# Designs tried in a protein design run: designed miniproteins, single chains, continued (4). Part 43

Each design is a single chain, and the fold is of that chain. pLDDT is the mean over its residues in the fold that is shown.

## One batch from the design tools (miniprotein)

Design m13470
Fold by ESMFold2-Fast:
Order: C-alpha cells, then sequence, then structure tokens
Structure m13470 (fold): chain A 76 residues (1-76)
C-alpha cells in the first residue's frame, strides 16, 4: 500500500459524522492511520491505499458526497 495525507476543507465539515467522512475511504480499500481535526472546517487524514487510483477514487467520492475541498498528497 501507499500512504497519503488527505486534507479536507469546508465550512460544513463539522456537520458530518465520522462514518460519513470515513465511508468513502473504506469503500476504496483505505486503511485509516490517523485523523486530526485542525479546526471546525479542516480535517487531516493519513490513509494507506492499495494504489493511487484507489486514493483518487476516494478523494472524488468525498468531493461528490460531502461537497468539500480535498487535497491529496503522497507521504514519502
Amino acid sequence: GVLYQLTLKGDKLKLYSPAEILGPIYAKGGVLQSIEQVNDSQLLLTVEFPDEASAKAAVQALKDKLRVDVTLQEVD
């Protein structure tokens, strides 16, 4: 697997449950390593995905479902 940091930003982010946020990640084979709430409108997730395509699919699902901004960065 490959480690990625996902930065989720949105003014409505605090209204979503952990299950709503993590569901799209788990559906794409993501394994959560850490979660950090930076503030009410920003989360930082460290997730291991099987491949880059799975990571990108999870990001797209989060953008579509939650209408939040999502930045994906590989951890080296």
Scores: mean pLDDT 86

Design m13471
Fold by ESMFold2-Fast:
Structure m13471 (fold): chain A 74 residues (1-74)
Amino acid sequence: MEEDIELLTKASELAVEAYRRGLTPEEARQWALEKGYPEEVADLVARSVRTIENGVPGAREGAAQIAADLKAAA
């Protein structure tokens, strides 16, 4: 439990830093691996970055693209 909390805390800190650097979820994952973190932490960082993106203007552009693609396919 304590180690899981530590990993989640570290992944959150890394995700915030990666987001501030403008990294995509995939780039953030590689960046965490380059810093020597295990794949589990790198995956959590990537997911956290994606979650942050979903809460900001960048996510609106992604949603708009998906909506446009769905309308084109309908």
Scores: mean pLDDT 69

Design m13472
Fold by ESMFold2-Fast:
Structure m13472 (fold): chain A 79 residues (1-79)
Amino acid sequence: AAEAAAEEALRAANEADRLAAAGEATGEKVKELRDKGIAAGKAAMEDPAYVTAGVGAALAAIGAAFQAGLANPEAREAA
């Protein structure tokens, strides 16, 4: 379970990095990625047995969104 969450977080980070490198990061995409990460973390906190894995995945998704935003200052501002 925790391993699966870590794998999803890594995939999200790789996707965000590709978007940033391609110059396709937008304010909306960064905000969506951030919101999804926060929602996942919030849902995980409802289940104590899954909190650590869920929070880790949410933080990774937020970090990936932030990195994507660095390729576009407007996207970073929107995040």
Scores: mean pLDDT 60

Design m13473
Fold by ESMFold2-Fast:
Structure m13473 (fold): chain A 85 residues (1-85)
Amino acid sequence: SKSDELLSEYIKEYQKLFDQIEQALKNGDLESAQKLVDEMEKLLDEYEEKFKEVETDVGRRSRLLGLIGNDRRILDAMRDEIKKS
């Protein structure tokens, strides 16, 4: 389905950005880490809207939006760590 294709694309893009953020933090590059976190927030916003548009099944839609919600909590934690540094 279109939502399965979007989920696969989302996971790939999320993982790439996550790895880049972790690498920036490991290197002490807080400026790059902040920019990448902002890019990830935009990624989450984009895929939340796409999932709402293409997934009509209430249960599957809820699961996809729940994934985005959990990923936002991870992003918030990363942003807080950058601010502490």
Scores: mean pLDDT 87

Design m13474
Fold by ESMFold2-Fast:
Structure m13474 (fold): chain A 95 residues (1-95)
Amino acid sequence: LEELIKKAKEALEAGDLGSFLQYLRKAIEIDPKSLEVAELYVEAAEKFPERAAGFYLLAGELYELAGDKEKAKEAYAKAAALGSEKAKENLEKLE
């Protein structure tokens, strides 16, 4: 898990979205409740504005699965502000 997270961070810093998503997908298979994976999707949303709504939605879902409702609400609110109807619905269910 640690090595996959490290490689995902390196790919994100290099702007290699393909490798980033590949490493994160493998990390989720090992630990679907990883807060570090959720945090990396938030960083990716900030770095890739054109895909930000999707990344914030996925980060929110992972934070919710990990039990961090506060961070899940924050991520869903950002995704909803960017036009994600699914994030808006998920946010309303947590309120």
Scores: mean pLDDT 79

Design m13475
Fold by ESMFold2-Fast:
Structure m13475 (fold): chain A 80 residues (1-80)
Amino acid sequence: MIDELIKILEENMKKKIDFYKKAEIPEDLIEEVEKLGQETIEKLEKAESEEEAIEILNEFNDRMTELEEKALSYLKKKEE
């Protein structure tokens, strides 16, 4: 199960990064997203239980939400 979670995360991260690059999101913010994804994958690879993997994903989602809010704020300012 953890291997499937890693695969889904990798696929979602690739799509998100591609979208952000096309949307001209600042490179420093894209780098933060890439770093968060890499750190989360490394933690999932070391996870010994599904419960531990869920905790790792919860932390990832919280941090990713903050980065997504920054990206959204940038997009809104660019249109105005």
Scores: mean pLDDT 81

Design m13476
Fold by ESMFold2-Fast:
Structure m13476 (fold): chain A 71 residues (1-71)
Amino acid sequence: VQSYVDQGENYRSLGLKYAGEGDWGKAADYFSLSSQYYQQAQQLDPSNSRYQQQSDLMQGASDSLRQLDKL
């Protein structure tokens, strides 16, 4: 579980970095990866709702930034 959480946090940090630089496409890609790793953590520990919440937040950020990147 911790390995998936660590990867989720790493990709979230990369997403935030690229969003801060105005690279919406890269930010969206990294937030999508972060969401996938938190979803894997949730599958391994279904009692911890925080992982699902983080997955949903990162996927939402990814979707919003992909839409912005197309403008």
Scores: mean pLDDT 80

Design m13477
Fold by ESMFold2-Fast:
Structure m13477 (fold): chain A 90 residues (1-90)
Amino acid sequence: NETILNQIKEDALNYINSIAEKNNKSQVTTVEEAINYVESLAPYELPPDVKNDLIALLEAIKNNDAENAIKKYSNLKSKYPNIFPNGVSI
């Protein structure tokens, strides 16, 4: 489902850009930029567990793996409810 995958991508990029804004960094516009940015974050900027789960989600999106992206997104939303407060309906 391209629509759901795009909604998950937008939600993930919005979260990452919220971190970028707090750190006075430029916004990321691509999934590849988002992966590189998240990988650069220190533990005090983003907890390692959140960082690892978020990278796994971004990799699924990059690979156009809608099934795995939905699973990773749902897991992140369940474990860390503050990341995607409005979320996409899946």
Scores: mean pLDDT 80

Design m13478
Fold by ESMFold2-Fast:
Structure m13478 (fold): chain A 99 residues (1-99)
Amino acid sequence: DKEEEIDKLTEFLSKYGKENPELLQEILAEVYEWANDEKFEEVEEKVGKEAGEKIKKLHELGKNVDNTDDIEIQLELGKAVVLFLEHEYKKKGLELPKL
């Protein structure tokens, strides 16, 4: 159920966002920018292949506005944000807990 996955992602992001709200906001802005600019290869190189695939999926969902499922966009956005958070934590020598 996509709604259950969104609830889990929202709970996870709320937990980590409370401790680092500025970092979460910065990551959200980066995810939107990378998706809109179609910089999938740069994301794959910088963050990882899975992150690049999520950014590409977000871009494709944004192109299909007539049949866009808002829940699907929110789910893929949440997954991308988690991957970017994992990358930022790894850069600091920390490990982000798994969902």
Scores: mean pLDDT 74

Design m13479
Fold by ESMFold2-Fast:
Formats: C-alpha cells, sequence, structure tokens
Structure m13479 (fold): chain A 80 residues (1-80)
C-alpha cells in the first residue's frame, strides 16, 4: 500500500517536472511542438499516478497538473 502511494507521488513529481519544462519553453519562446511534447509526457505520468493510487487526494493533484498543462498549451498557441 505505501509502495503504491510512493510510486504515485514519484510519477506526479515527474509530471510536475515536465509541466515546469513546458513553462520554461513558453517563457523562452520555444515551439508549440516542443511544448506539446512536454505536456504529453506530463499527462502520461499524471494519468499513471491516478491509476496506481486510486485516492481522491492524488486525483486532485493530477487535476491541478492537467490545468497547468492546458494553460501552457494555450499560451504556446497564442505565441504561434
Amino acid sequence: MEDKIKKAEELLKKAEEYVNEAKRLVDSGGTIEEVREKVKQAGKYAAEAVKISGTPEMDKKAVEIIKKMREYLEKAREKA
């Protein structure tokens, strides 16, 4: 049980790292394709974390990551 929660937290950390990479790319004038790739990776890790944990708390954290992903994709699209 603890191992699943720990693994889910590690996956959410990876998702957050990809979201931060996407933000950096948006801020530095990176391409929409580069931002989209980082967002896809973040979404993949967030979805896997939710699948493993099955808890409302992890679901809430994943939703926050998804909101950030949408925000950075919209910003990248506006700059393109």
Scores: mean pLDDT 80

Design m13480
Fold by ESMFold2-Fast:
Structure m13480 (fold): chain A 63 residues (1-63)
Amino acid sequence: MKRALVLVDSDLEKAREKGLEILLESNGEIKVFPVQGSLEEARKLAEELERRMGYEPEIVDLR
């Protein structure tokens, strides 16, 4: 099953520090998209990704 995560106001380093290391190292089925911005920017990207990929990504706030 394919999954996508959109990280709010975060990068891959911060996500790793918060314990998402296993997800960041996964190949193929889980995709991670860091967003340098607000929750609103993360939602816009999530909507675009849903149209491109055919499934709804999860928005993750690591603040």
Scores: mean pLDDT 65

Design m13481
Fold by ESMFold2-Fast:
Structure m13481 (fold): chain A 68 residues (1-68)
Amino acid sequence: SHMQKFEQNVQQVIETMSESELKIFKDSLQSQIKKIDSLPVQTDTQKRQKQQSETAISLIEKRLKQLE
């Protein structure tokens, strides 16, 4: 599925990132979600972007735990 391909692509990218880069990436994704959530009406594209950002944050948090 599109989400499974997205998860695989994100996983490959985050494996190359430092801890500081992962934290910056997570912050940018959280900001994106807040921006979308502030909208009175969300398009299908915005709903997908939010879902993708939430998935990416989950993968980043899992990776950060592995680096402890």
Scores: mean pLDDT 85

Design m13482
Fold by ESMFold2-Fast:
Structure m13482 (fold): chain A 95 residues (1-95)
Amino acid sequence: MEKVEENLKKAKKYYDEAKALGTPESESLVRLAQKYYEDAKKNYELAKKNSDNPELVEQYIKKTEEDTKNVEGIYNAVKKLKEHIDALEAERKAA
């Protein structure tokens, strides 16, 4: 249970940061991060409901881990995209 809760907290952090950094160009990526975060929340609730079944809890932990990695990947992509856009805009203003 601790691992699935930790994964959900990480997924929320990455989703919140991706949303905060999001530009119109990254809207689809932020939307995809929301979908993976919602899936992580669903798997966390299913793990809680089946806490008396260790085999099912293990499966839901794995799913929340995969969802968290996907949200992290999207956050990194959104961050790089924003950094690239900001650099191009700064170059245009300097010219």
Scores: mean pLDDT 81

Design m13483
Fold by ESMFold2-Fast:
Structure m13483 (fold): chain A 86 residues (1-86)
Amino acid sequence: SPSVFQQAMDAMIASINKSRREGKSPVQQAKDAIDSMLKVFSEIDPGTAEKLQKIKDALTKDDTLEGYEKALAYVHIAALILSNQQ
């Protein structure tokens, strides 16, 4: 079975492809991508999901594309680190 991190990555890619087909804005594409990753973690590892949600909230307070792009990148890095903790 794929790791929780790999499942979250697959969900993110699927979300981006779907949002692009639906003609959503770059901001909405980034929001949907982050939310798809967080959903995977919330179903498998809710403790990690809570930590990732906190990172997202801190970076997206201004509701800007730059904030959401930074949140996507940092949530991705944090998810990788947290998923490899014992």
Scores: mean pLDDT 82

Design m13484
Fold by ESMFold2-Fast:
Formats: structure tokens, sequence, C-alpha cells
Structure m13484 (fold): chain A 120 residues (1-120)
């Protein structure tokens, strides 16, 4: 059902956030934390595309992913682990993901995430 699908997606995204928390506790560099998160998000979204996840549910997932990325960026900046340039780049990435989600352009969302991964 759509309700079961939404719950699975919520759990998938929560798992990504938990992995980020573990990398932070392990003292991993901010670049590694960001790259691992972006890679895992790209893999997750590719699986959702193959599964035929409905556009509205995918847009909801992208908004939640953007919220998690924003939280990561804010946390790392507050800890002094990001430069202003790195922080601004991540916030621009968040805004681009949100715009792609609103337009339901998931191929654009994947492109944005892959470009962010390469630049990180």
Amino acid sequence: SLEELRERIDNDIAELARKVAELVKAGKPSREIIREFLRDVIELLKRYKEEGVPEDVMAEALQRIADVLRAIARYLREKGLLTDEEYDFLLETVDKIREAAQKKNFDEALRILEEAYEKA
C-alpha cells in the first residue's frame, strides 16, 4: 500500500541519518560524512526509481532528504567543521533538491546529487 511504502521510505531515510551520526561519533572528516550521505541517497533514489515509486511519494522523499542534508550542514558548521563556502554549497544543493522535488523532476534531482557528490 502507499502507507506501507511511505513508512518504508521514512525508515530508509532515518537509517541514512543514523549512519551520518555514527560517522560523526567516529570522528570522520566532514567531506567523508557528506560524500557517504550523498552516495547512499543516490543509491536509494535509483532503487525507488526502479521500483516505480509514485511521483508524489518520491517528491515527499526528496523533501525529507533535503531536510536531512540541511541538518547535517548546520551541525557540521556549528562544530566548526565546514568553511562558509562549503556550507553555502550544501545549502544551494538543498535548495536545488527542493526545487526539483516541487517540479517532480527526479532525473534533475539525481543529476544535482551526483554533481554535489563529485564536488564534495
Scores: mean pLDDT 89

Design m13485
Fold by ESMFold2-Fast:
Structure m13485 (fold): chain A 116 residues (1-116)
Amino acid sequence: MRSLDEIAEYLRELFAGVTPEEAVETLEEAARFILEELAKAKSKAEMQEIVAVFATEVVRLMEELGFPQEVIDAIQAVFQAALDAIETASKEEALAIAREALERVLALIREAVESR
């Protein structure tokens, strides 16, 4: 598994110069990468740290791209709900929770792009 700093750096590099129109495709690539790193995590604590890093970088990208605050708040709520659910779940359930949260975040961003 990569370190959290390596994950954050990869996401920042991937998100550099992304336009609103490219956001969905770029975030789908980022979500695939994050799911692979989550599958390699040794503990739920590591999974929560990976999700938190991804949430931070996604929110930063959405703010930089000028998405509405309501969309950003909704994305933050999905990530927070996932982190809370992972805390009480098994490690196997935690991966499924993270996957569902990432799919929901991608759906919210896709809808926001289409509504521009």
Scores: mean pLDDT 85

Design m13486
Fold by ESMFold2-Fast:
Structure m13486 (fold): chain A 75 residues (1-75)
Amino acid sequence: SHISEEEARELVERELPEAKEYIRTELTPEELREALEELDKIIAQAQAKPSLTPVEELLLEAYQELRKLIEELLE
């Protein structure tokens, strides 16, 4: 099913802070490394597309933000 840009924005605004908190509090260093590898694959697949929809761009930005957090936590 398709989601609208507005629905995607609302979803990101709601879920992204919760995902960040989960990453900070619940994941082990090993799980953080696995999450980083998975996010790298997702981001690479999105960036390989010739064009992104506005929804895909919003989700890509959210994935990039989660990746940055994980990278900072592994320092």
Scores: mean pLDDT 82

Design m13487
Fold by ESMFold2-Fast:
Structure m13487 (fold): chain A 65 residues (1-65)
Amino acid sequence: STLGDAGAALARREAPEVEVEARSTATETVGVARTKTAQAIDRGPLSDGLGAALRAAGRALELEG
């Protein structure tokens, strides 16, 4: 009964709403997080994004062979 609803929700969440929701959650977490967690998140956006991109590039390079 939720098949169509799931499809619509995924379409909306795959769009900017997923990014907005993720950012909202991250911002809220930073606001109430402990000092150690806040420090990790402060550097996390830059480091984590770069890490994910490098992992994807590594997989592409593996397929190059």
Scores: mean pLDDT 51

Design m13488
Fold by ESMFold2-Fast:
Structure m13488 (fold): chain A 113 residues (1-113)
Amino acid sequence: SMLEELEKEAEEEYKKYEEKLKTANEEEKKELEKERKKFVLELTLRALEAKLEELKRNKEEKLALLLEARRLALEEVDLEKATELLSKALDIPLEVAREELQPIVETVEELRK
């Protein structure tokens, strides 16, 4: 994943920083610390952006499943398919998803008569 790549890059750069620090004079140490802080900030911003994009993707995927479950229940009156998608979207057992959707589907069927 992008986050695992960023963690590996952070570990590799930290090892390089520690090695340079061993032979650096006081002036060089100050410059290395400044460069290190800049690198850590840039990595942190990249990691936060990656986490934000992952969270957004997970929410968008769940929303798409919920919208399709709603369409199947309300427009297609397909209890079984709606149940499968609701179960996946909310990460709940099929029995629980069916219990939630069954009264809704039955009401929709009754109103269409």
Scores: mean pLDDT 82

Design m13489
Fold by ESMFold2-Fast:
Structure m13489 (fold): chain A 101 residues (1-101)
Amino acid sequence: MEFDKLSDKEVQSYLDEAEKKYAEGNIASAVGHFLLAELGWEYTKDPKVKAKYLNFRGKMYKDTGNYEKAIKYYREALKLDPSYEEAKKNLKEAEELLKKK
């Protein structure tokens, strides 16, 4: 129930903080910041910000073992930003995990 008028910069800032907290192992704070970014998703115009959002959503699905959804979101991120190296790496890792028995 936050205001749906977050700028692309504010969405980017929440995604940056989510990634930082995720790297620190603070998953609860990472998810919280990601959900704040999600409030601005409908108004996001920058395809690179959209790609970053989709990449992080893919990481969340991968961490819960839903590799098929993770792969889908990483592929969508790469359609918006084909140069997104983290999304390429994450896609390969999720595809390898999906092939694992």
Scores: mean pLDDT 79

Design m13490
Fold by ESMFold2-Fast:
Structure m13490 (fold): chain A 127 residues (1-127)
Amino acid sequence: SPLEEEVHREINELSYLVSEIFRLTESASQEKRVEAFERIAKLLSELAEKNLGKSITEILNKILDEVLEAVRAGDLETARAKLSQLLAMIKEIAMQLAREDPEQAKKFIESLKEVNKKLQELKKELS
């Protein structure tokens, strides 16, 4: 499906940008690292609230809270693992939307492109 291909492309871009921000913040101060991940968490929370409904948003926000707690504690291995789990869940939900609700999937993809644009700007700020 063209929509499934676009979901795959945009989620791969999201995963790449998050990984690069992680790498760029590895040598940054704890304060800058926390700030960067709070911005990532806000963007992903807003993406979920706009597109995925209340129950899914609550689950994703719980995992985002766990990511932020791990980052604040300096536990970057746990933060990476939880963030990977979150991104995998977002991918599966987006792929299911592409199959079952093409019009909602298109709106989700538009929102995801905006998130990726803002993450690309964050990456440039950290470079």
Scores: mean pLDDT 88

Design m13491
Fold by ESMFold2-Fast:
Structure m13491 (fold): chain A 72 residues (1-72)
Amino acid sequence: SPDANPKDFARFSRLVEEAARQKGVEVNPLDLENPFVVRLLVEAAKAGVDSLEELADLLKNKGIDVRDIAEA
């Protein structure tokens, strides 16, 4: 049985899409080669982010508010 929760992946996808929309960028969150997605993941890794709530806090510091998606 896969330990990956589809609901958590769906929330991550919505969070990435909303963040991109607030920055005026069109993105497919499954496209890991998209420069917006790559930069987001690199910055999250450098900051030691390991949850959607921590990712939302990181993005808030950049003027992107996705906390409602991370907390849902």
Scores: mean pLDDT 70

Design m13492
Fold by ESMFold2-Fast:
Formats: sequence, C-alpha cells, structure tokens
Structure m13492 (fold): chain A 84 residues (1-84)
Amino acid sequence: MEAEAEELAAYLEANIPPEVVEGLEALIEETGRAAEAAGLPVEEAFRRGVEAAVAYARETLPADVAEKFERAAELGVAAQLAAA
C-alpha cells in the first residue's frame, strides 16, 4: 500500500507540471479550511478537499494521469480511515 502510494507520487511528480501541483495543494488547503470553518469534522473536510482536487485533476490533466491521481487520493483516504 505505502509502496504503491510512493510509486504513484513519483509518477505524478514526473507527469504533473509544478504549477498544477501548487494549484492542487492550494485547492485542498482552501477547501479543507472552508469546511473546518463551517464546523465540519476533519474527515469530511479532508474528503471535500480530495474531491475538489480529483475534479481539478480530471479537468486539467490527461485522463491517464488524472486516473493515477485519483488512485493516489483513494489510497490516502483509505489510510486515514484505517487510522481513525
């Protein structure tokens, strides 16, 4: 699981322009912060951030890269849920 996440992260770093990575990170932070400000639990704030990032990736990136990004996000969500 972690090895798969690392391999996906390396692939995404090689195939996503830095400005798109910055946009994804900013979007996750902004969406999460807005959800927390609205009184949502951390898990819901995280899920909303991930959903927004996946939607942005699908719009901005080639389909194969966006699919790998979605897979990486799923692995992150699963790991966080397992920790809860």
Scores: mean pLDDT 73

Design m13493
Fold by ESMFold2-Fast:
Structure m13493 (fold): chain A 56 residues (1-56)
Amino acid sequence: MEEEVIRALQTELGLSPTAAREIVISAKEFGWTPEETLEIARTGVAQGRATRAEQA
């Protein structure tokens, strides 16, 4: 359910309620499942951090 995914994004990834809702809306447009949405968001955050470390 969207509410469960929004809460998980906020709790696990530290996203704001607005950012979490935007991710869920985008995932719905792409036809992603709740599980896929969480995995993609987690991977994106991790890769963003890795990219910043790789800049130097």
Scores: mean pLDDT 71

Design m13494
Fold by ESMFold2-Fast:
Structure m13494 (fold): chain A 66 residues (1-66)
Amino acid sequence: MEKIKKKLLEKGVSEDEAEFAVRIAEYKEIDESYIDKLLEGIKDMDEEKKKKIKEEVEEWKKAEKE
């Protein structure tokens, strides 16, 4: 997943957005070929909404470690 984050940063995405996209990609099992669609969804979200969804994805990620 680090490679996806690096590519997003190279596209001018902020660190927070890049990490958020990586978490969503894990959650939805999305490959790099769908990264543009991921960014579209993320950019459509407000800062507050991104924060909330980010927390939701993190909770899911922890549960999946089970």
Scores: mean pLDDT 68

Design m13495
Fold by ESMFold2-Fast:
Structure m13495 (fold): chain A 84 residues (1-84)
Amino acid sequence: SLDEAYARLREVAEKLIEHPGVSPETRERIRELLDALDAARGVLTPEQKRAFLRGAAQEMLRIAEEEGLPEDLVKELRSVLESI
């Protein structure tokens, strides 16, 4: 479900923020994505929410791959994206 995808995306994002290999700039970018997700959560239709979640998951996946983060986190992000 979208709520499960949202919960999983938030969980992975928190792991990314806590990861010592993530730059301060990248950490801030991930926080901004989470803030945008939280702001949108109560006002979007299910279709708009799905598109927004997909965009956020794709951006977080790009960040994880660019920063060379652990494969388990990359796999979790791909799994979330596939569930949306």
Scores: mean pLDDT 79

Design m13496
Fold by ESMFold2-Fast:
Structure m13496 (fold): chain A 115 residues (1-115)
Amino acid sequence: MTLEEKKTELLRALARVSDELQRVRDRIDAGEPITPEEVERLIKAVDEFIELAKKYGLPDEVIAKMEEIRELVRKLPDATLEEQRALVDKIGALLGEVSRLVLEWLQRQDAEAAA
């Protein structure tokens, strides 16, 4: 697999996590209850990203942050609306950190490939 193919897969998986989180956020903002199907889709997106991160040898910090996101997502169905909002905000912040770490890792891979 080329570095370009790895980038495409990682960024696509990361975008999927972001998109599923946005769906959950939109539902909270609308005052609608989060469905089990939405939680399952978000967990699946997180798990798919973790598997790719392990496969491509991303830093342990990325995997640790994604595992923390997974545990926060699991708390969503049993949480109050106020708690769900706080959980989604924390998940969003962690996902922002993961995005930065992924982009930094991809830049290092490009530099190594060019050397």
Scores: mean pLDDT 86

Design m13497
Fold by ESMFold2-Fast:
Structure m13497 (fold): chain A 76 residues (1-76)
Amino acid sequence: TVTFPTEEPEPLLLFEGRLLDGTTFEGRVRSSDGTVLWEGEIDLPELGEWLQGAHEAGLRTPREVEEFFKKRLKER
């Protein structure tokens, strides 16, 4: 038997949007709890780098991940 809350759940990111040219994603990324982490347009390989960077930085909360993506968008 398992119960709430889970301290280290497998974080799933929900992608809401479309592919513009087969490699560019336009839409939003949400955490599994529905928190919007990022909105806009990004190439899928770049999105993968952002996700890896957030993981490597030890970001654990939706807020921290959201701030990481916002910072990455500003540093482009």
Scores: mean pLDDT 63

Design m13498
Fold by ESMFold2-Fast:
Structure m13498 (fold): chain A 93 residues (1-93)
Amino acid sequence: SADAEIEEGYAALEALVGPEFAERVRAFVERVLAGELSDAEVLTAVLDTLLALGRVSLDEAIAALERLIAASSDDAELVAALRAQIARLRAQQ
């Protein structure tokens, strides 16, 4: 039943946002379920999706990443990854 519900969800998403975006969401969900993504990569993919859907602004996405850096100052690798994502988003301005 879960597999059928997932396929119905992807079909509904494809109808709303088109096949290219729906496939990106499917690929992302599969990578999350496989445990292949770090917390920074999961957050980045969520923010990228919200930006693409117009649910958040670029400035709001950058502010969210900056708040996470402040909360994660003890994790140098996570901070470096989050700063790289901020630089990528700022290059889109």
Scores: mean pLDDT 70

Design m13499
Fold by ESMFold2-Fast:
Structure m13499 (fold): chain A 102 residues (1-102)
Amino acid sequence: TDALIEEGFEHYNRGVEALKQGDYESAAEHFERSGDLFDRAGFYLFASVSYERAGEAYAKDGRYEKAAEMYRRSAELARRSGLDRLAKELEEKAREYREKAE
């Protein structure tokens, strides 16, 4: 719905603001919520981008298991959007952070 998309952009913008302040935990949570909202709305490309940013923020916060999960979700949505090269890169990042979480 339009409401999911609007809320998705609100969380995306809050994530960007948190990144500017160096608040990686808050940024990651907002980008993850943004991804969830865009995914539910069928906005798979925006959901992929949001999860990628969440993965990056979780990684900077040292939360490697969460980073791996976000990159994996981003890759799945990138493939649904026809972005196979990006999906492969995101799968490689998911594997890297999964190994770091051991």
Scores: mean pLDDT 90

Design m13500
Fold by ESMFold2-Fast:
Order: C-alpha cells, then structure tokens, then sequence
Structure m13500 (fold): chain A 64 residues (1-64)
C-alpha cells in the first residue's frame, strides 16, 4: 500500500518534470491522496508517461 502510493507520487513527479504537464501531475497527486483506485491511476500514469518510457528505452531518461 505505502510502496504503491510512493510509486504513484514519483510517477506524477516524473510527468510534471519530463512531460511538463503540471496540471495532470497535480490531478494524480490529489487522486492518490483521495484514495482513488490504483488500477485507474496506473492506467492514466502509463498513458501520460508514454513519452518518458520511450526515452528510458532509448537511454535518455533519468529514471533507470
């Protein structure tokens, strides 16, 4: 539970920092705090973080 919450918050920070979508990152953080379904949050993060995942595969992203 705590580890999953931490991971979701870290992914939101990555979206804000690397994708530049501060509004989406804040929405995810608020949803995590409100106890939104983990599966729904994971789906949204995967969609928003797709560019970051491509950069990680290319060896460009900071999150290894």
Amino acid sequence: DAATREGLLQNADGIERFVGDKEAAEEIRKAVEAGAPVSDLQRKIAELGKPLAEQARAGVAADQ
Scores: mean pLDDT 68

Design m13501
Fold by ESMFold2-Fast:
Structure m13501 (fold): chain A 81 residues (1-81)
Amino acid sequence: SLTPGERLIRAVYEGNVEEVKRLLEEGVDPNALIGGKIPLWKTAPFALSFVPREKALEIRKLLLEAGADEEVIDNSLLFLP
């Protein structure tokens, strides 16, 4: 079975906004990902390139609203090259 952090990163991987939102609403800590403070985009580089900008923005927003450290969330996924 996947840990809550692994489920969260997988939902980000797949661009599944609804699953990301559900997991965060259930109290999954985005900072408690696999191995601790790991930037999600570094653990899911392939999938984030395929996520539509709108979904990537919503996922980033949900993670930050849930208390994700901005250093852990790659803001460059949406605004920096």
Scores: mean pLDDT 63

Design m13502
Fold by ESMFold2-Fast:
Structure m13502 (fold): chain A 80 residues (1-80)
Amino acid sequence: MEDLKKAEEHKKLYEEHFKKAREAVKEGDTKSAQEHLKKGYEHANEAVRHLKKVDKKKAEELKEKASEEANEIGEGIEAA
């Protein structure tokens, strides 16, 4: 399914960017952390959009998880 494939592609990108954002927070690189957080969240939203067409429950779970992780990273950026 095209939407499932797109959701998986965007999910991998969101996970990679959030990992880089967390690493940047630990290093005190707030600019890099903000850029990766923004890109990661954009990819998470695209993954949710595509996944919602296939599995609404999994899309809701992904949306909640990505939002929680984004808030955590954002708090780390503000504290750095």
Scores: mean pLDDT 85

Design m13503
Fold by ESMFold2-Fast:
Structure m13503 (fold): chain A 87 residues (1-87)
Amino acid sequence: SKEEEEKRKKERKEKALNALLWSEEEKKNLKSTEDKAIYLAGKVIDKYNKLGLNKEEEILEKLINGSPEEALEYLEKELAKLEEIEK
């Protein structure tokens, strides 16, 4: 249903924002493409915030409005750019 879809979107956003608080074992044991995308969304949002750039909404929309595979590919590219800047 539409209500169930909106609830799932909200839960994904909340998980992404809290992903940096996950234990090292939880981070290490990410098995699904969806879980990896959720974790990377949180990490990318945090890294952009540290650069003074608010991209929370943009990244969360990318996470929830496409396939998990498309979200993961996007987020891996964003993470690589951010890690290059941190060098």
Scores: mean pLDDT 76

